# Designed miniproteins, single chains, continued (5): the designs that were tried, part 88

Each design is a single chain, and the fold is of that chain. pLDDT is the mean over its residues in the fold that is shown.

## One batch from the design tools (miniprotein)

Design m19050
Fold by ESMFold2-Fast:
Structure m19050 (fold): chain A 118 residues (1-118)
Amino acid sequence: MTAEQAGYILALVAEAGGEPGVLVSISGNTITLVNNGSEKGKEIIERLVEEAEKTPGVVVKREGNTTTITFESGPLTKLSTEQVLEILQLAGGELAANNDDLEVAAKVAAELIEKLSS
């Protein structure tokens, strides 16, 4: 997994977490999303799952309304939970500032991942 691939996944996590009814939690190298009835959240999570399944070193597990993403390799495995949260907050801020522009959020997330994992 490259920093660009990791950044895109975290930007999609931040976008999903911005939807009402979607709860995001982080534990170690695992991100858990719980969708409590958000149709927009469901659509974003489907895109997130598709992208994560294409990314080497990412494992996706889905059980009902819960989606779990585990990073088994790549730059995110070198980061603390606090650093991953910082990246998600930065990506979420970029989405809010740039009318949900995923490419901008993903690029900014990737740059911070590369800096923190170096």
Scores: mean pLDDT 84

Design m19051
Fold by ESMFold2-Fast:
Structure m19051 (fold): chain A 75 residues (1-75)
Amino acid sequence: MLEVEELRRVAELLREIALKAIKDTGDQEYADLFSEAFDAAARGEREKAIEILKQLSEKYPEYKELVDEAINIIR
């Protein structure tokens, strides 16, 4: 089980990454996918969060490193 502090940190990190991506790329679709992953992570739905993040890295390979980091934290 993820501790409340760990879950909160993951959710905060995902949100910051999403906000930065919107600012840098202007892609609302990327922001929406990251927001969905954030919601899943906040609920403790690890498998769903990882699935969405994998789709993000396939669609936007340039952000793969950030996505992999988030997946490793959620795992």
Scores: mean pLDDT 69

Design m19052
Fold by ESMFold2-Fast:
Structure m19052 (fold): chain A 93 residues (1-93)
Amino acid sequence: VPEEELDDEVKLALALIYFAIALQDARRGNEEAAVESIDLLKKFVDENELSPEVYRELAEAARYVAEQFESLGLTDVAKKARELADYLEEKAK
């Protein structure tokens, strides 16, 4: 995908799709697939320059998803989602 041709709204939408997939897999009990989706999202963030607004929105989404993972008893993916949220918050500065 030509990352330089994507606007912030498209980048935000793509990143939110990774969270949605991770949450769906977690709800099905597939923590391994949820972890893979979080890792793909971090790779996407590392490969794309995002606006501070997009980083902030993704950090909020990561916090929400981490809370959902915790409520499902999936501690490993919840920890990864919180670490991603912290990383995104630092990038938003």
Scores: mean pLDDT 81

Design m19053
Fold by ESMFold2-Fast:
Structure m19053 (fold): chain A 88 residues (1-88)
Amino acid sequence: MKIVILERSDQPKSLEEVRETLERLAKGAKENPDSVHMAEFVVRRDLVPRVEQMAREIGKKYGLNVAVSSEPLDEDLARVTVAFKAAP
């Protein structure tokens, strides 16, 4: 399976920046259905549930399978990985 990585960032992202990247990621996954499309974000830990919700909403909008994982980095920050794959 081919994996395409649209974004990896070590700088904390706002919800607006995450949404913009997820929209681009979803379009890429829709155009290239044979690949898994992935992005990694550093966000504030309190924003992780909002990022997960946005990923699910955008994935549903574009008819994609969604996988989301998160890893705490410190007391304030977490890394969130979002993967989109075209649904059958």
Scores: mean pLDDT 81

Design m19054
Fold by ESMFold2-Fast:
Structure m19054 (fold): chain A 68 residues (1-68)
Amino acid sequence: MPSIEELLEELRKRVEEAIRAGASIEEVEQIALTLLFEMVRLHPEEADEILARASEIMKEAMAEYERR
């Protein structure tokens, strides 16, 4: 079973790759939501931590989007 650290790193990687490939904001959000739902289902006891850390990753990704 993948750890929270591995899943959060996969989220960052997938979002960064999608942005680099020219994906729309909606496509990036769909990727993030899919992975977020999987993480929360696998680690429900840590849902608040997952949400907080995923939110930070998404904030960083959106900042990169605004800087292009």
Scores: mean pLDDT 79

Design m19055
Fold by ESMFold2-Fast:
Structure m19055 (fold): chain A 87 residues (1-87)
Amino acid sequence: SMEEVLEEMIELLDEAIEAVRAGDLERAKELLERVKELIEKYFPKELAEGFISALETAIEALEAGDLEGAISLLRSMKQDLLDLLKE
């Protein structure tokens, strides 16, 4: 179900944030690529475009060494997913 997909993405985002904090950027990027795959597979186009853009921006922040900026973006994305679960 979409609810199960949203819950899996939230868990992956939490793991990605922890990986960033641990300095494991390779693991963080792997987790974010899994989130992207779930968005591309299960989300309708209108939801997918915004989330993919946010995810790509977070990955760019990680590659630029802006770890705090990346975490902020991932937290914002997690909140948007939590809001979708309540609708």
Scores: mean pLDDT 87

Design m19056
Fold by ESMFold2-Fast:
Structure m19056 (fold): chain A 76 residues (1-76)
Amino acid sequence: MKELVIDLSGQVIDKEIAEEIAAYIEEHKDKFAAVIIKSDKPLTEEALQLLQQTRARLPDVPIFLLLSPEAQKATE
């Protein structure tokens, strides 16, 4: 299985983007060993909640959030 890398650098991850990511992961869950989401901007609260819910539904597919140091501080 291959890893899925989603690069969202330069873009704020809002609820709409998180919903698209979650839907794609759920549709293709059997094809990926891991999911890596890259962002240099902070995530909205709704985006974080959606991604956490997706992770809970798919415990066998690790989802990694790779944030810049500044984005990580702003995301709480």
Scores: mean pLDDT 74

Design m19057
Fold by ESMFold2-Fast:
Structure m19057 (fold): chain A 85 residues (1-85)
Amino acid sequence: MEEELKERIEKIVEKTKEKAGELIKKAVEELSGEKAEEIADEIMAKVAEVAALAKEAIEEGVTEEKVKEIEKKAEEAIKKGEELV
């Protein structure tokens, strides 16, 4: 069970990084260099927060509550990135 929860967290982080990368690429293509850099930095900071929470959860022992919190944080990060682009 805990190993399954750990795998879920790892997949959430991977998906979040993938989606964030696409949003950053879109920002670079659609916006001026300075604005693209600001948006990329903001998105990368949000992704780093998700990754840090995931690492902490894996190290401390994974629970269903921690998985849900990480999922919510990841969704918020991507939504914010979409709003910025």
Scores: mean pLDDT 80

Design m19058
Fold by ESMFold2-Fast:
Structure m19058 (fold): chain A 73 residues (1-73)
Amino acid sequence: TAEARAHAEAGREALAAGDYRTALAHYRQALDIDPRYSPAALGFLEAVGELQARGELTEEERAEAESLWALFA
């Protein structure tokens, strides 16, 4: 939907700005609207990867990413 796409675009802008938590929030909103929206899922996992590389990823965020991977497996 246009709403899911708008959130995914906002997530990409947040990623470009280095605001990974804001990016996660936007991609999560897109996936709440359309759980099969691949661009939002890929963006979410990219933001998780950035947080992991910085040592800032929480256990809850890791579990959420693992659940998302299982959905697309």
Scores: mean pLDDT 82

Design m19059
Fold by ESMFold2-Fast:
Structure m19059 (fold): chain A 57 residues (1-57)
Amino acid sequence: SALDAEIAAALRNADAMGLSDAQKAALRAALAAAKTVEEMRLIWNAMLQAQVAAAEA
């Protein structure tokens, strides 16, 4: 499905960003709870914002 393809792309991007296996597992679990592509994108963007905030701290 389109949702599955977007989730796969997000996880590939997370791997490219150097996220740990534990962080990728947590992200996969969160994304699996998404019911729509929009909901998945909100989860992904929240994770990106958290990573940026952590890097700036």
Scores: mean pLDDT 77

Design m19060
Fold by ESMFold2-Fast:
Structure m19060 (fold): chain A 75 residues (1-75)
Amino acid sequence: DALEALRAALERARVRAPLAAAGLWDAIQMLESGASAEEALAALRRGLDSARKNGAPEVDIEALEEGIRALEEAL
């Protein structure tokens, strides 16, 4: 499900992609607090856009893309 997929993505990102890990954690927190999957998805997409514009490492961009795909598949 969405929460399990995002938690798995966060576990992989924690050491390698700290910027992505922060975004993934925020998305998980939103879902646990009763936000919609669409709201969490919008937050991850905003994070990805910011990462791209600020020249974040590829590993952070890839981790955010993975989280977005996992959430879209669960939607």
Scores: mean pLDDT 83

Design m19061
Fold by ESMFold2-Fast:
Structure m19061 (fold): chain A 64 residues (1-64)
Amino acid sequence: SLEELVQRAIEVLRERHGDETAELFRAAIEKLKGDKEGIANLLKSYALTFDDPELEKIAEEIEK
């Protein structure tokens, strides 16, 4: 589900990139109100910034 993929993304961000990064992402997606495309695009930008292939994979799963 979208909720499970979002939680996985937050956990990856927290473990690998810090609590502050994870909370910023959480706050940003709350404003998107379940916009799947918007959430996936935001997560792709984080994946590019941090060079994290796991975040990219989660973003691709959200878009499908």
Scores: mean pLDDT 84

Design m19062
Fold by ESMFold2-Fast:
Structure m19062 (fold): chain A 85 residues (1-85)
Amino acid sequence: SSLSQALAGTLRAEADRIKETHPDKEIGEEVASHLYKAADAAERGDLQGAADHLDKAADALKKGGQDKKADEYYQTAARLRELAA
């Protein structure tokens, strides 16, 4: 659907941004990897899978001490699960 494509595009853009701008390259690459997988799931209409990958991206950010950004990703994942239900 057009909404699934828009969500996938947004997640890929966020992954590219994180990969380019994150101060810790290893954490940035881990977060970006999970966001690309979330985008692939979203593109296929798998909102539960997209949410699961966003949780993993949030976990990686939290490991890096970025609690506020991790919370934003957890909230987005929760919203996607509500839409999947």
Scores: mean pLDDT 88

Design m19063
Fold by ESMFold2-Fast:
Structure m19063 (fold): chain A 101 residues (1-101)
Amino acid sequence: MEKEKLEKEFEEEKETVENVIERLRKALEEAKTALEADVVAGLALMVRGVLKVIKPKMLEKAEKVSKELKKKVEEEFERLMEELDELAERARRKAAELAAE
């Protein structure tokens, strides 16, 4: 019961973050101005900041259920944070390119 509830909560949070990342990727591809690209970079870093705050709490909850769940949660947080870091860097590069004409 507790494992199933936590797994569901984690999957819902993961889906929300993945949806946000996909929307930001599309926004970056469609960006026509340096400002639009900079906004994507800023939003990606904000989402990463939120994940950094919630990660310890989610890992603590997962550890109380199983080592396997903790490992899965940790790996997924690291993956999502890496995707956000790469997106922010790519957005910054595009903003610089657009600012140069």
Scores: mean pLDDT 84

Design m19064
Fold by ESMFold2-Fast:
Structure m19064 (fold): chain A 92 residues (1-92)
Amino acid sequence: SMREEALARLRELARRLGELLRAGAGRAELQAVLDEMLAIALEYNQDPEAVAATRANLDEGLDLLVADPALRELLADSLLAPDLSNAPDLPA
């Protein structure tokens, strides 16, 4: 239950991140969403070393995303569920 709740919250934040990436949002806006995701991951995992590694990768990733609009588009497509657009039996 708590795992499912954390995962659902992370999925909502991932979707928001994808929308911000497509909108061409600045580093500060991207950082705010990623910090929120990291806080949830921290609370769930409780591994300080894994968290430190994730933080470092996050900072590097943000620099790359700000520098390369093509990378932003690729990540946005992944976060906004391109594989789900072809899923059979969608209720819509």
Scores: mean pLDDT 70

Design m19065
Fold by ESMFold2-Fast:
Structure m19065 (fold): chain A 121 residues (1-121)
Amino acid sequence: SRELEDFLLELVRAVAESDHPIEAAATVVERLARLSEEERRRLLEFARAVIEALRRAGYWVPLPFEDSDLDATPEVLAMGLASVFATVRRTPRGPEILAEVLRRLGFSEETIAEISRILSE
């Protein structure tokens, strides 16, 4: 959905502009709370898929909570996503892995390209 893709772009920009995932997450919590149940399910699936893909590739993904708590609240999900994007930005193959997961989950090539652009700087 456009709203879900717009949310991801806003979060990625916040992560690129902030040196702290919690600070970045705080800027998008209100928008995340406005997503539909279906969009929140897709976002949770995306978060879990990227975490799994990064760990499978041998990268450490630091979360400020346990993986099982990722869906506890919108705030926790936002912090988890911000931590994932921050990890992607700092790992050599992070952007490649993120793009593969986004493509597999049916996100638009336009959104994937813009996320990759933002994370490269």
Scores: mean pLDDT 78

Design m19066
Fold by ESMFold2-Fast:
Structure m19066 (fold): chain A 78 residues (1-78)
Amino acid sequence: LLAEATAEVAAALADPEARARLLATLEGAIEQARSLLPTEGERAEALLAAVEEALAAVRAGDAEAAARAGLRATEIAE
């Protein structure tokens, strides 16, 4: 799972257009997580932290860190 996710993120980071789309997706996810803060509280804060970590990792070019944070965000959202 992590290895597959890391490979997908690494492929996206190698493509400027895919990287830009991934950054936009993560920025949108941050806005969505913030919108949940009034109703979901702690869960929304955990999700926001995970998505912000993924965004920072993508900007740094760290595919494994981005994949790990993304998987954590998915687990929190479920």
Scores: mean pLDDT 78

Design m19067
Fold by ESMFold2-Fast:
Order: structure tokens, then sequence, then C-alpha cells
Structure m19067 (fold): chain A 75 residues (1-75)
């Protein structure tokens, strides 16, 4: 339905906004470089929900853990 289609677009938009917020937090609080944070945000936006959640959790543990997971998913 149109409602389901709009809900999917809203969910995708929220996911992109969340990835951007995580990127800023990684740069400001965890000392992650702009390029590494951009790569992580791009992967979060294009990954499965499960993979995006793992990236966010790794980011909360620290920039180094997030970087390792980003490199693993890039394989």
Amino acid sequence: SMEERLARLAEQSERTKRAGKVMREMIEKQGMSQSDANRMASLMASSTDEEAKKLEEAGREGAEKARELVLEYAK
C-alpha cells in the first residue's frame, strides 16, 4: 500500500540520519578521522539492519573497534 511505501521511505531516512549522528559522535568523542567516520556511515546506510546495528554497537565501544568492523565488512 501507499502507507507501507511511505513507512519504508521514512525508515530509510531515519536510518540515514542515525548514521550521520553516529559519524559526528565518532569524530567528536572517539577521535575517529573524518574519512573513517564517512566510510562507517556509508556502510551503515547501505548495510542490513543487523550489520548496521553491529557497527553502531562497535562505535559505542570505541573508534578502533568500529574501524576493525568496517574493514571486515569491506571484504
Scores: mean pLDDT 70

Design m19068
Fold by ESMFold2-Fast:
Structure m19068 (fold): chain A 69 residues (1-69)
Amino acid sequence: SLLDEIRELLRKAGMSDEQIESVLAALESGDPTVIRAALHELTRFFEKISAEMAERLRRLLEEILARVA
């Protein structure tokens, strides 16, 4: 699933399990406003990780956003 791929990549990016579960809960909320806010925060976080990993995470998040937008 997209959420499992995001979980795997966030772990590789150095995010803690607590932070990962918080992010996934926001993405699973079904609330477009909450989801967009979580995606915005993650986009800012990507600036601090490797470009390759940031790009992969960005694509997965775009797939989730496309489903709710």
Scores: mean pLDDT 74

Design m19069
Fold by ESMFold2-Fast:
Structure m19069 (fold): chain A 65 residues (1-65)
Amino acid sequence: SFKEELDKEGLKTLQKYVNELIAQGKIDEARMVLATAESQVRFEIEDPALKEEYLAAIEELRKKL
């Protein structure tokens, strides 16, 4: 599940998936994926450093949209 993947490897998977959606022109789908990921990161990640790393990466990906 997504909860089991909320680590540094899960972040790499998210970045790869969103970049793939952008490459395919699926911008609205990429926005929805990022919104869902941000919500789950804020709810599930207790480590402040990992949470900040995820949120920063999500914000950078959102700037590409």
Scores: mean pLDDT 79

Design m19070
Fold by ESMFold2-Fast:
Structure m19070 (fold): chain A 80 residues (1-80)
Amino acid sequence: GPVVVPDSVEVKGDTITVTLAEYTDPAERRAALAKVEEFLRNDPSLTEEQRDAALGAVLRAVEEANRRKLPAGTKITIKL
């Protein structure tokens, strides 16, 4: 079935918004995740602890989205 991955993230204060996209190529899925991880790692508004928490929360939200079969373009809001 379709598998969604985090495609983009936006950080606003203590809130992260993740936009999901569907990729058929496993290499494209890995690249999308790596891009999101790099974005969070380089965000100057987040502490080191918040960066680790943010990445973990994004991965959990994406796992839940795939379990619920949420479509590409879904936006998930996460509070740190």
Scores: mean pLDDT 80

Design m19071
Fold by ESMFold2-Fast:
Structure m19071 (fold): chain A 84 residues (1-84)
Amino acid sequence: SMAEKLAKELVRALERGDTERAKELIQEILDSENWEEYLKVAIEEAKKAGLGGEFYQVLKQLAKENPSEIMEKALELVRELLGV
């Protein structure tokens, strides 16, 4: 699925420390009509890869740069699903 494809690309970006690419992929997820479902898949894949903390840090940076209602909801969802 597109959600799984974006999630896997995001995990690869996080693994190599490519913060700018990770931000682009997160923004692509949040710009989707099904952003909540796509984000949940991305969180699950990042958590499975042991990169939940890195995901959360990149999302926090992106939220500071591009504040929005969707971004605030995304931060809340990430905190809930990562248990932070």
Scores: mean pLDDT 87

Design m19072
Fold by ESMFold2-Fast:
Structure m19072 (fold): chain A 71 residues (1-71)
Amino acid sequence: MVEELKAQFEAAKKAAIEKGESMNIAQLSSSDSRESLEAAIRALEEVAKANPELAERYLAAARSLRRIMAS
């Protein structure tokens, strides 16, 4: 479970980096994309609460995704 969420985040981060240069506001504001990012943020925050040893890393990842949503 924790490793699945970490892999999903890393895949999303890699995809965002590769597609970031060509991604536009319309694609980012897609219901599917926004909902996916929101779900990832919530999942990372829950995992951080369950795993305090890794909490700082997961919270940093959630904060990064939250900034993308807030833009």
Scores: mean pLDDT 60

Design m19073
Fold by ESMFold2-Fast:
Structure m19073 (fold): chain A 75 residues (1-75)
Amino acid sequence: VDERRRELIRRLEELRSRLEQARAEHPEKAGELARLIRRVDELLELARKAQTESQLEGIEILLEALEKEFAELEA
């Protein structure tokens, strides 16, 4: 659980950093990117509080969905 939690937090923090950079580079997409950043912040709080493998698995699924949304915005 602890190792998977650390990896998920790392991935979420990395995604947040990329979203902030994209927002600075593309002000026309700032609103959509800000929405994704808020979702990442919500998942970071959930990951820090997660106590079970099932909770971490759910967060990972949501993280993958956010990564896909970001990729679509970059395309």
Scores: mean pLDDT 83

Design m19074
Fold by ESMFold2-Fast:
Structure m19074 (fold): chain A 110 residues (1-110)
Amino acid sequence: SMEELRKKAEQLIEETETYLISIGVPEEKAREYAQMAVGVAAKVLLEDPEVSEETKERVEARLIAAGIPKEVARKLAQYMYNYFKRNPLSKEELEAILEQVPAELQQRLA
């Protein structure tokens, strides 16, 4: 259901935020960075569904371009790679993830 897809997307964002706080990202930035990382990863996987080293490198580059510090972007790209490698998502699930990312942040991820 769309409700279950939305719930799974929000859970991934929350888990990513928790990870960021655990590695020393300030709480006020962790939510935004988590939403950006999840959004970028979903966009990259919609373009190329194979979770590969190239996909990970694209996620890292886009996060850096969106203003995330290089070291944090690298760790986020690795975190997203590990997650999606272990949890392959359908196109519908990836699109549901993008719907959970605020429109303002979506503009920065283009």
Scores: mean pLDDT 84

Design m19075
Fold by ESMFold2-Fast:
Structure m19075 (fold): chain A 86 residues (1-86)
Amino acid sequence: SLDIERVLLVMRIDATIRQLQAWKKQNESLMTDDELAQFDAMIAQLEALREQARNATSLEELRAVQRQADAVIDQAIALLNKIRAK
């Protein structure tokens, strides 16, 4: 149902926000001010997407939010890999 899929997506985005916060904290000493700002921007974007998921009225809208969240996650992983390669 829409309600179950909404709850699951919100929980998934919330877990992802905590993961990005943990990655930021663990790698903070390796990060430039610009890289820290990029992580903060991605966390803020995920928080906005979490709110969009809560307010979604269709499965199509939820899937669009999920695709956007997945793109932010991919960006975060790519940035983390660059930071760790220093």
Scores: mean pLDDT 90

Design m19076
Fold by ESMFold2-Fast:
Structure m19076 (fold): chain A 57 residues (1-57)
Amino acid sequence: RKVLSPEELAELLRKSLPASLVEHLQSLPLDELARVLHEQLGVPKEHARAVAELLQR
């Protein structure tokens, strides 16, 4: 399996998740969003914060 960059992971999540869920994730504090991305969505821990920052832009 190809390892995705944080930018690729953020784009994949925006395309794969319902818009309502993306809006909810964007409303979370950065630390909480990174935790949810790692624990619930399987984002690698080292990428989770970068993906969280990209989702909030």
Scores: mean pLDDT 77

Design m19077
Fold by ESMFold2-Fast:
Structure m19077 (fold): chain A 90 residues (1-90)
Amino acid sequence: SEEIEEIAEEIAKRVLAGSEEGKENALESIVEALQSGDEEKAELAALTAVEIARLDPSLKPKVVEALRRALEEGSEVGRRAAERALRELE
């Protein structure tokens, strides 16, 4: 939905305005959300990852690494969300 995409963009902007530690913590939180069985959390985390990479291309390699980790270690819903996000970043 457009609303969840707007939330993801706002979270990404806040992450990028923060400290380097805050950015690393955000990427780890994205992986944790993709490891959860919560479909809504997984979708928001995947969309937030895409927006971080879109707004700051220098973080794209770290975002791709986090999403690829989710393909190996994620929940069923998290793996599907990560696969869609990786496709969008290519």
Scores: mean pLDDT 85

Design m19078
Fold by ESMFold2-Fast:
Structure m19078 (fold): chain A 99 residues (1-99)
Amino acid sequence: MEERRREYERLAEEARRKIEEIKRRIAAGEDITEEDFEKLPVEERARFARGLAYAHLRAAGVPEEEAIRIADEVARLIREGKNIQPLMEEIGEEIVARR
């Protein structure tokens, strides 16, 4: 799991960095819209969502292996253009149950 942990920690760091960049740009008065994210390649959006999901799950105390599994599922659904809402609700319930 260490090799996969390093990969997901890198993805989480990329996602956090992207969020900070977006926050700074919004604070500077840039109009960053949902359309700007839609212009990103599907793989880049999936990569960002996977890193973000992993970071949130780990911060909430979800075990590494489980956080990786759920993050992979989020990325898979995004690549397939499927609705991620049911999975996000399940993740929220899991986080509450573990706290």
Scores: mean pLDDT 71

Design m19079
Fold by ESMFold2-Fast:
Structure m19079 (fold): chain A 80 residues (1-80)
Amino acid sequence: SEEEQKKAVDLINSLLEQAEGLIEAAKQNPEKREAYAKGALTLLRQAEELLEKYDLPESVKKEINERIEALRAEVDALKA
């Protein structure tokens, strides 16, 4: 339903914002970098699972996938 789709998008966006926060925390706290990076990856995986579970418009799926890929690249950069 449209209501379920909206709730799914809201939850996905919340997970992505939390992942962004953990990536920024990792940049500011080198001693906890690995833990924060792992946390961010867990949130990105949960966002992908929701994206697969709900029948969302293709434009929305594309935007969310692009954001997930960008955040994964940021996590990879933390390890370099």
Scores: mean pLDDT 86

Design m19080
Fold by ESMFold2-Fast:
Structure m19080 (fold): chain A 61 residues (1-61)
Amino acid sequence: LGYKLVVDMIRTGKIWDLEYLYSIAAGRAGKRLGLTKEQVVKAAEDAGADKSTIEALLKGY
């Protein structure tokens, strides 16, 4: 469940040009759903996140 949510949030951020905000929110959502940092990063990478998006994701975690 958490993995799919993180993937969907990263993809949605790219569609709406709100990558930074959605990435931070995805990191927090992943943590609240029990995902590890490695699992959250992998979900973002699978969604096509770049380095800056992953950095924002980890700031939100």
Scores: mean pLDDT 84

Design m19081
Fold by ESMFold2-Fast:
Structure m19081 (fold): chain A 109 residues (1-109)
Amino acid sequence: KLEEELKKLNLNEDEQDALKLTMTLLDVNSVEELKNKTDELLELLDLSQPEVQRMVALQTLEILITKLKQKEIAEKAKPKLEKIAKEDESEAIKKKAEVLLEKINKLLS
């Protein structure tokens, strides 16, 4: 069950809320299923999406990349995050994407 899975990941409340919201948006019921929907997760970062969806998708990517050490997701996310860091209208989203890119570069080196 999802609650037991989230407990095993040692996520704080904000991280759990972001992950649950993203899972609802993508219609997935487990973290493993979420990992298999990386392309759909990256579509939530499109500039045409509402700011809230882009922000929770960024928070979810940070969890998958930094806490779960998912290198394949990091590699797929990198080009999209580079675009977001340059082009997004939200200063908060741009800064979050820039910080996540630094973490990705360290993980992939």
Scores: mean pLDDT 82

Design m19082
Fold by ESMFold2-Fast:
Structure m19082 (fold): chain A 119 residues (1-119)
Amino acid sequence: MTPQQQRRAQWLRELREIAAELNEEAREHLLLAADNMLTAAGAVESGRYDLAVEALLLAAEQLRKMVEAAVPTSERTQAFLDRVRAALRSEEEFVRWVGEQLGLSQEDIDKLLAVLRKR
């Protein structure tokens, strides 16, 4: 696997582990966010940065709902929620953060930010 593929796989594993520790409502939103993030990664691989931005914004909406519904029962879950809240402060910060976790190149992240800024 490339370092990018390894990073994506590790992050998806972390999301699944966190989802298992969340209450049902928050878990459903986290899994929907993860699905939209994977859709965004596939769109980037196809050169469809417009579709990738739309998918990332849908992921952000699901993560906001997750944070509102979440009842943290561990330090790990609380730390994850704090990281998500920090990333959700702006759409640009969110796109950059998720792009890094998905193992996207800096060039791909810059293209996503350019599309986002033209909205």
Scores: mean pLDDT 87

Design m19083
Fold by ESMFold2-Fast:
Structure m19083 (fold): chain A 92 residues (1-92)
Amino acid sequence: MAALEERARRLKEEALAALAAGPSAENLATVLASVRGLAELAIREGLEVAREALVEIARAMGDTFADSTDPAVLETMLEIGRLLAEVAEAAG
């Protein structure tokens, strides 16, 4: 349990740091890798901390890039939305 919660916290920290650094291809790839890892922890392990981290990252992404028309940003937001939907379906 504790090791999985520590992993979830690290993935959240990495995603939020990448968002703060700006919308480069590498930073968006870091966000996607982190949210995919969090979705896997939420779905396979039922880890509530991972689900909460995904919601925080999705909110931060929306707040940071609200006015973005960059296709890479929009594709990243769509993938985060898809992963959140899969987590919601797995939870109930």
Scores: mean pLDDT 81

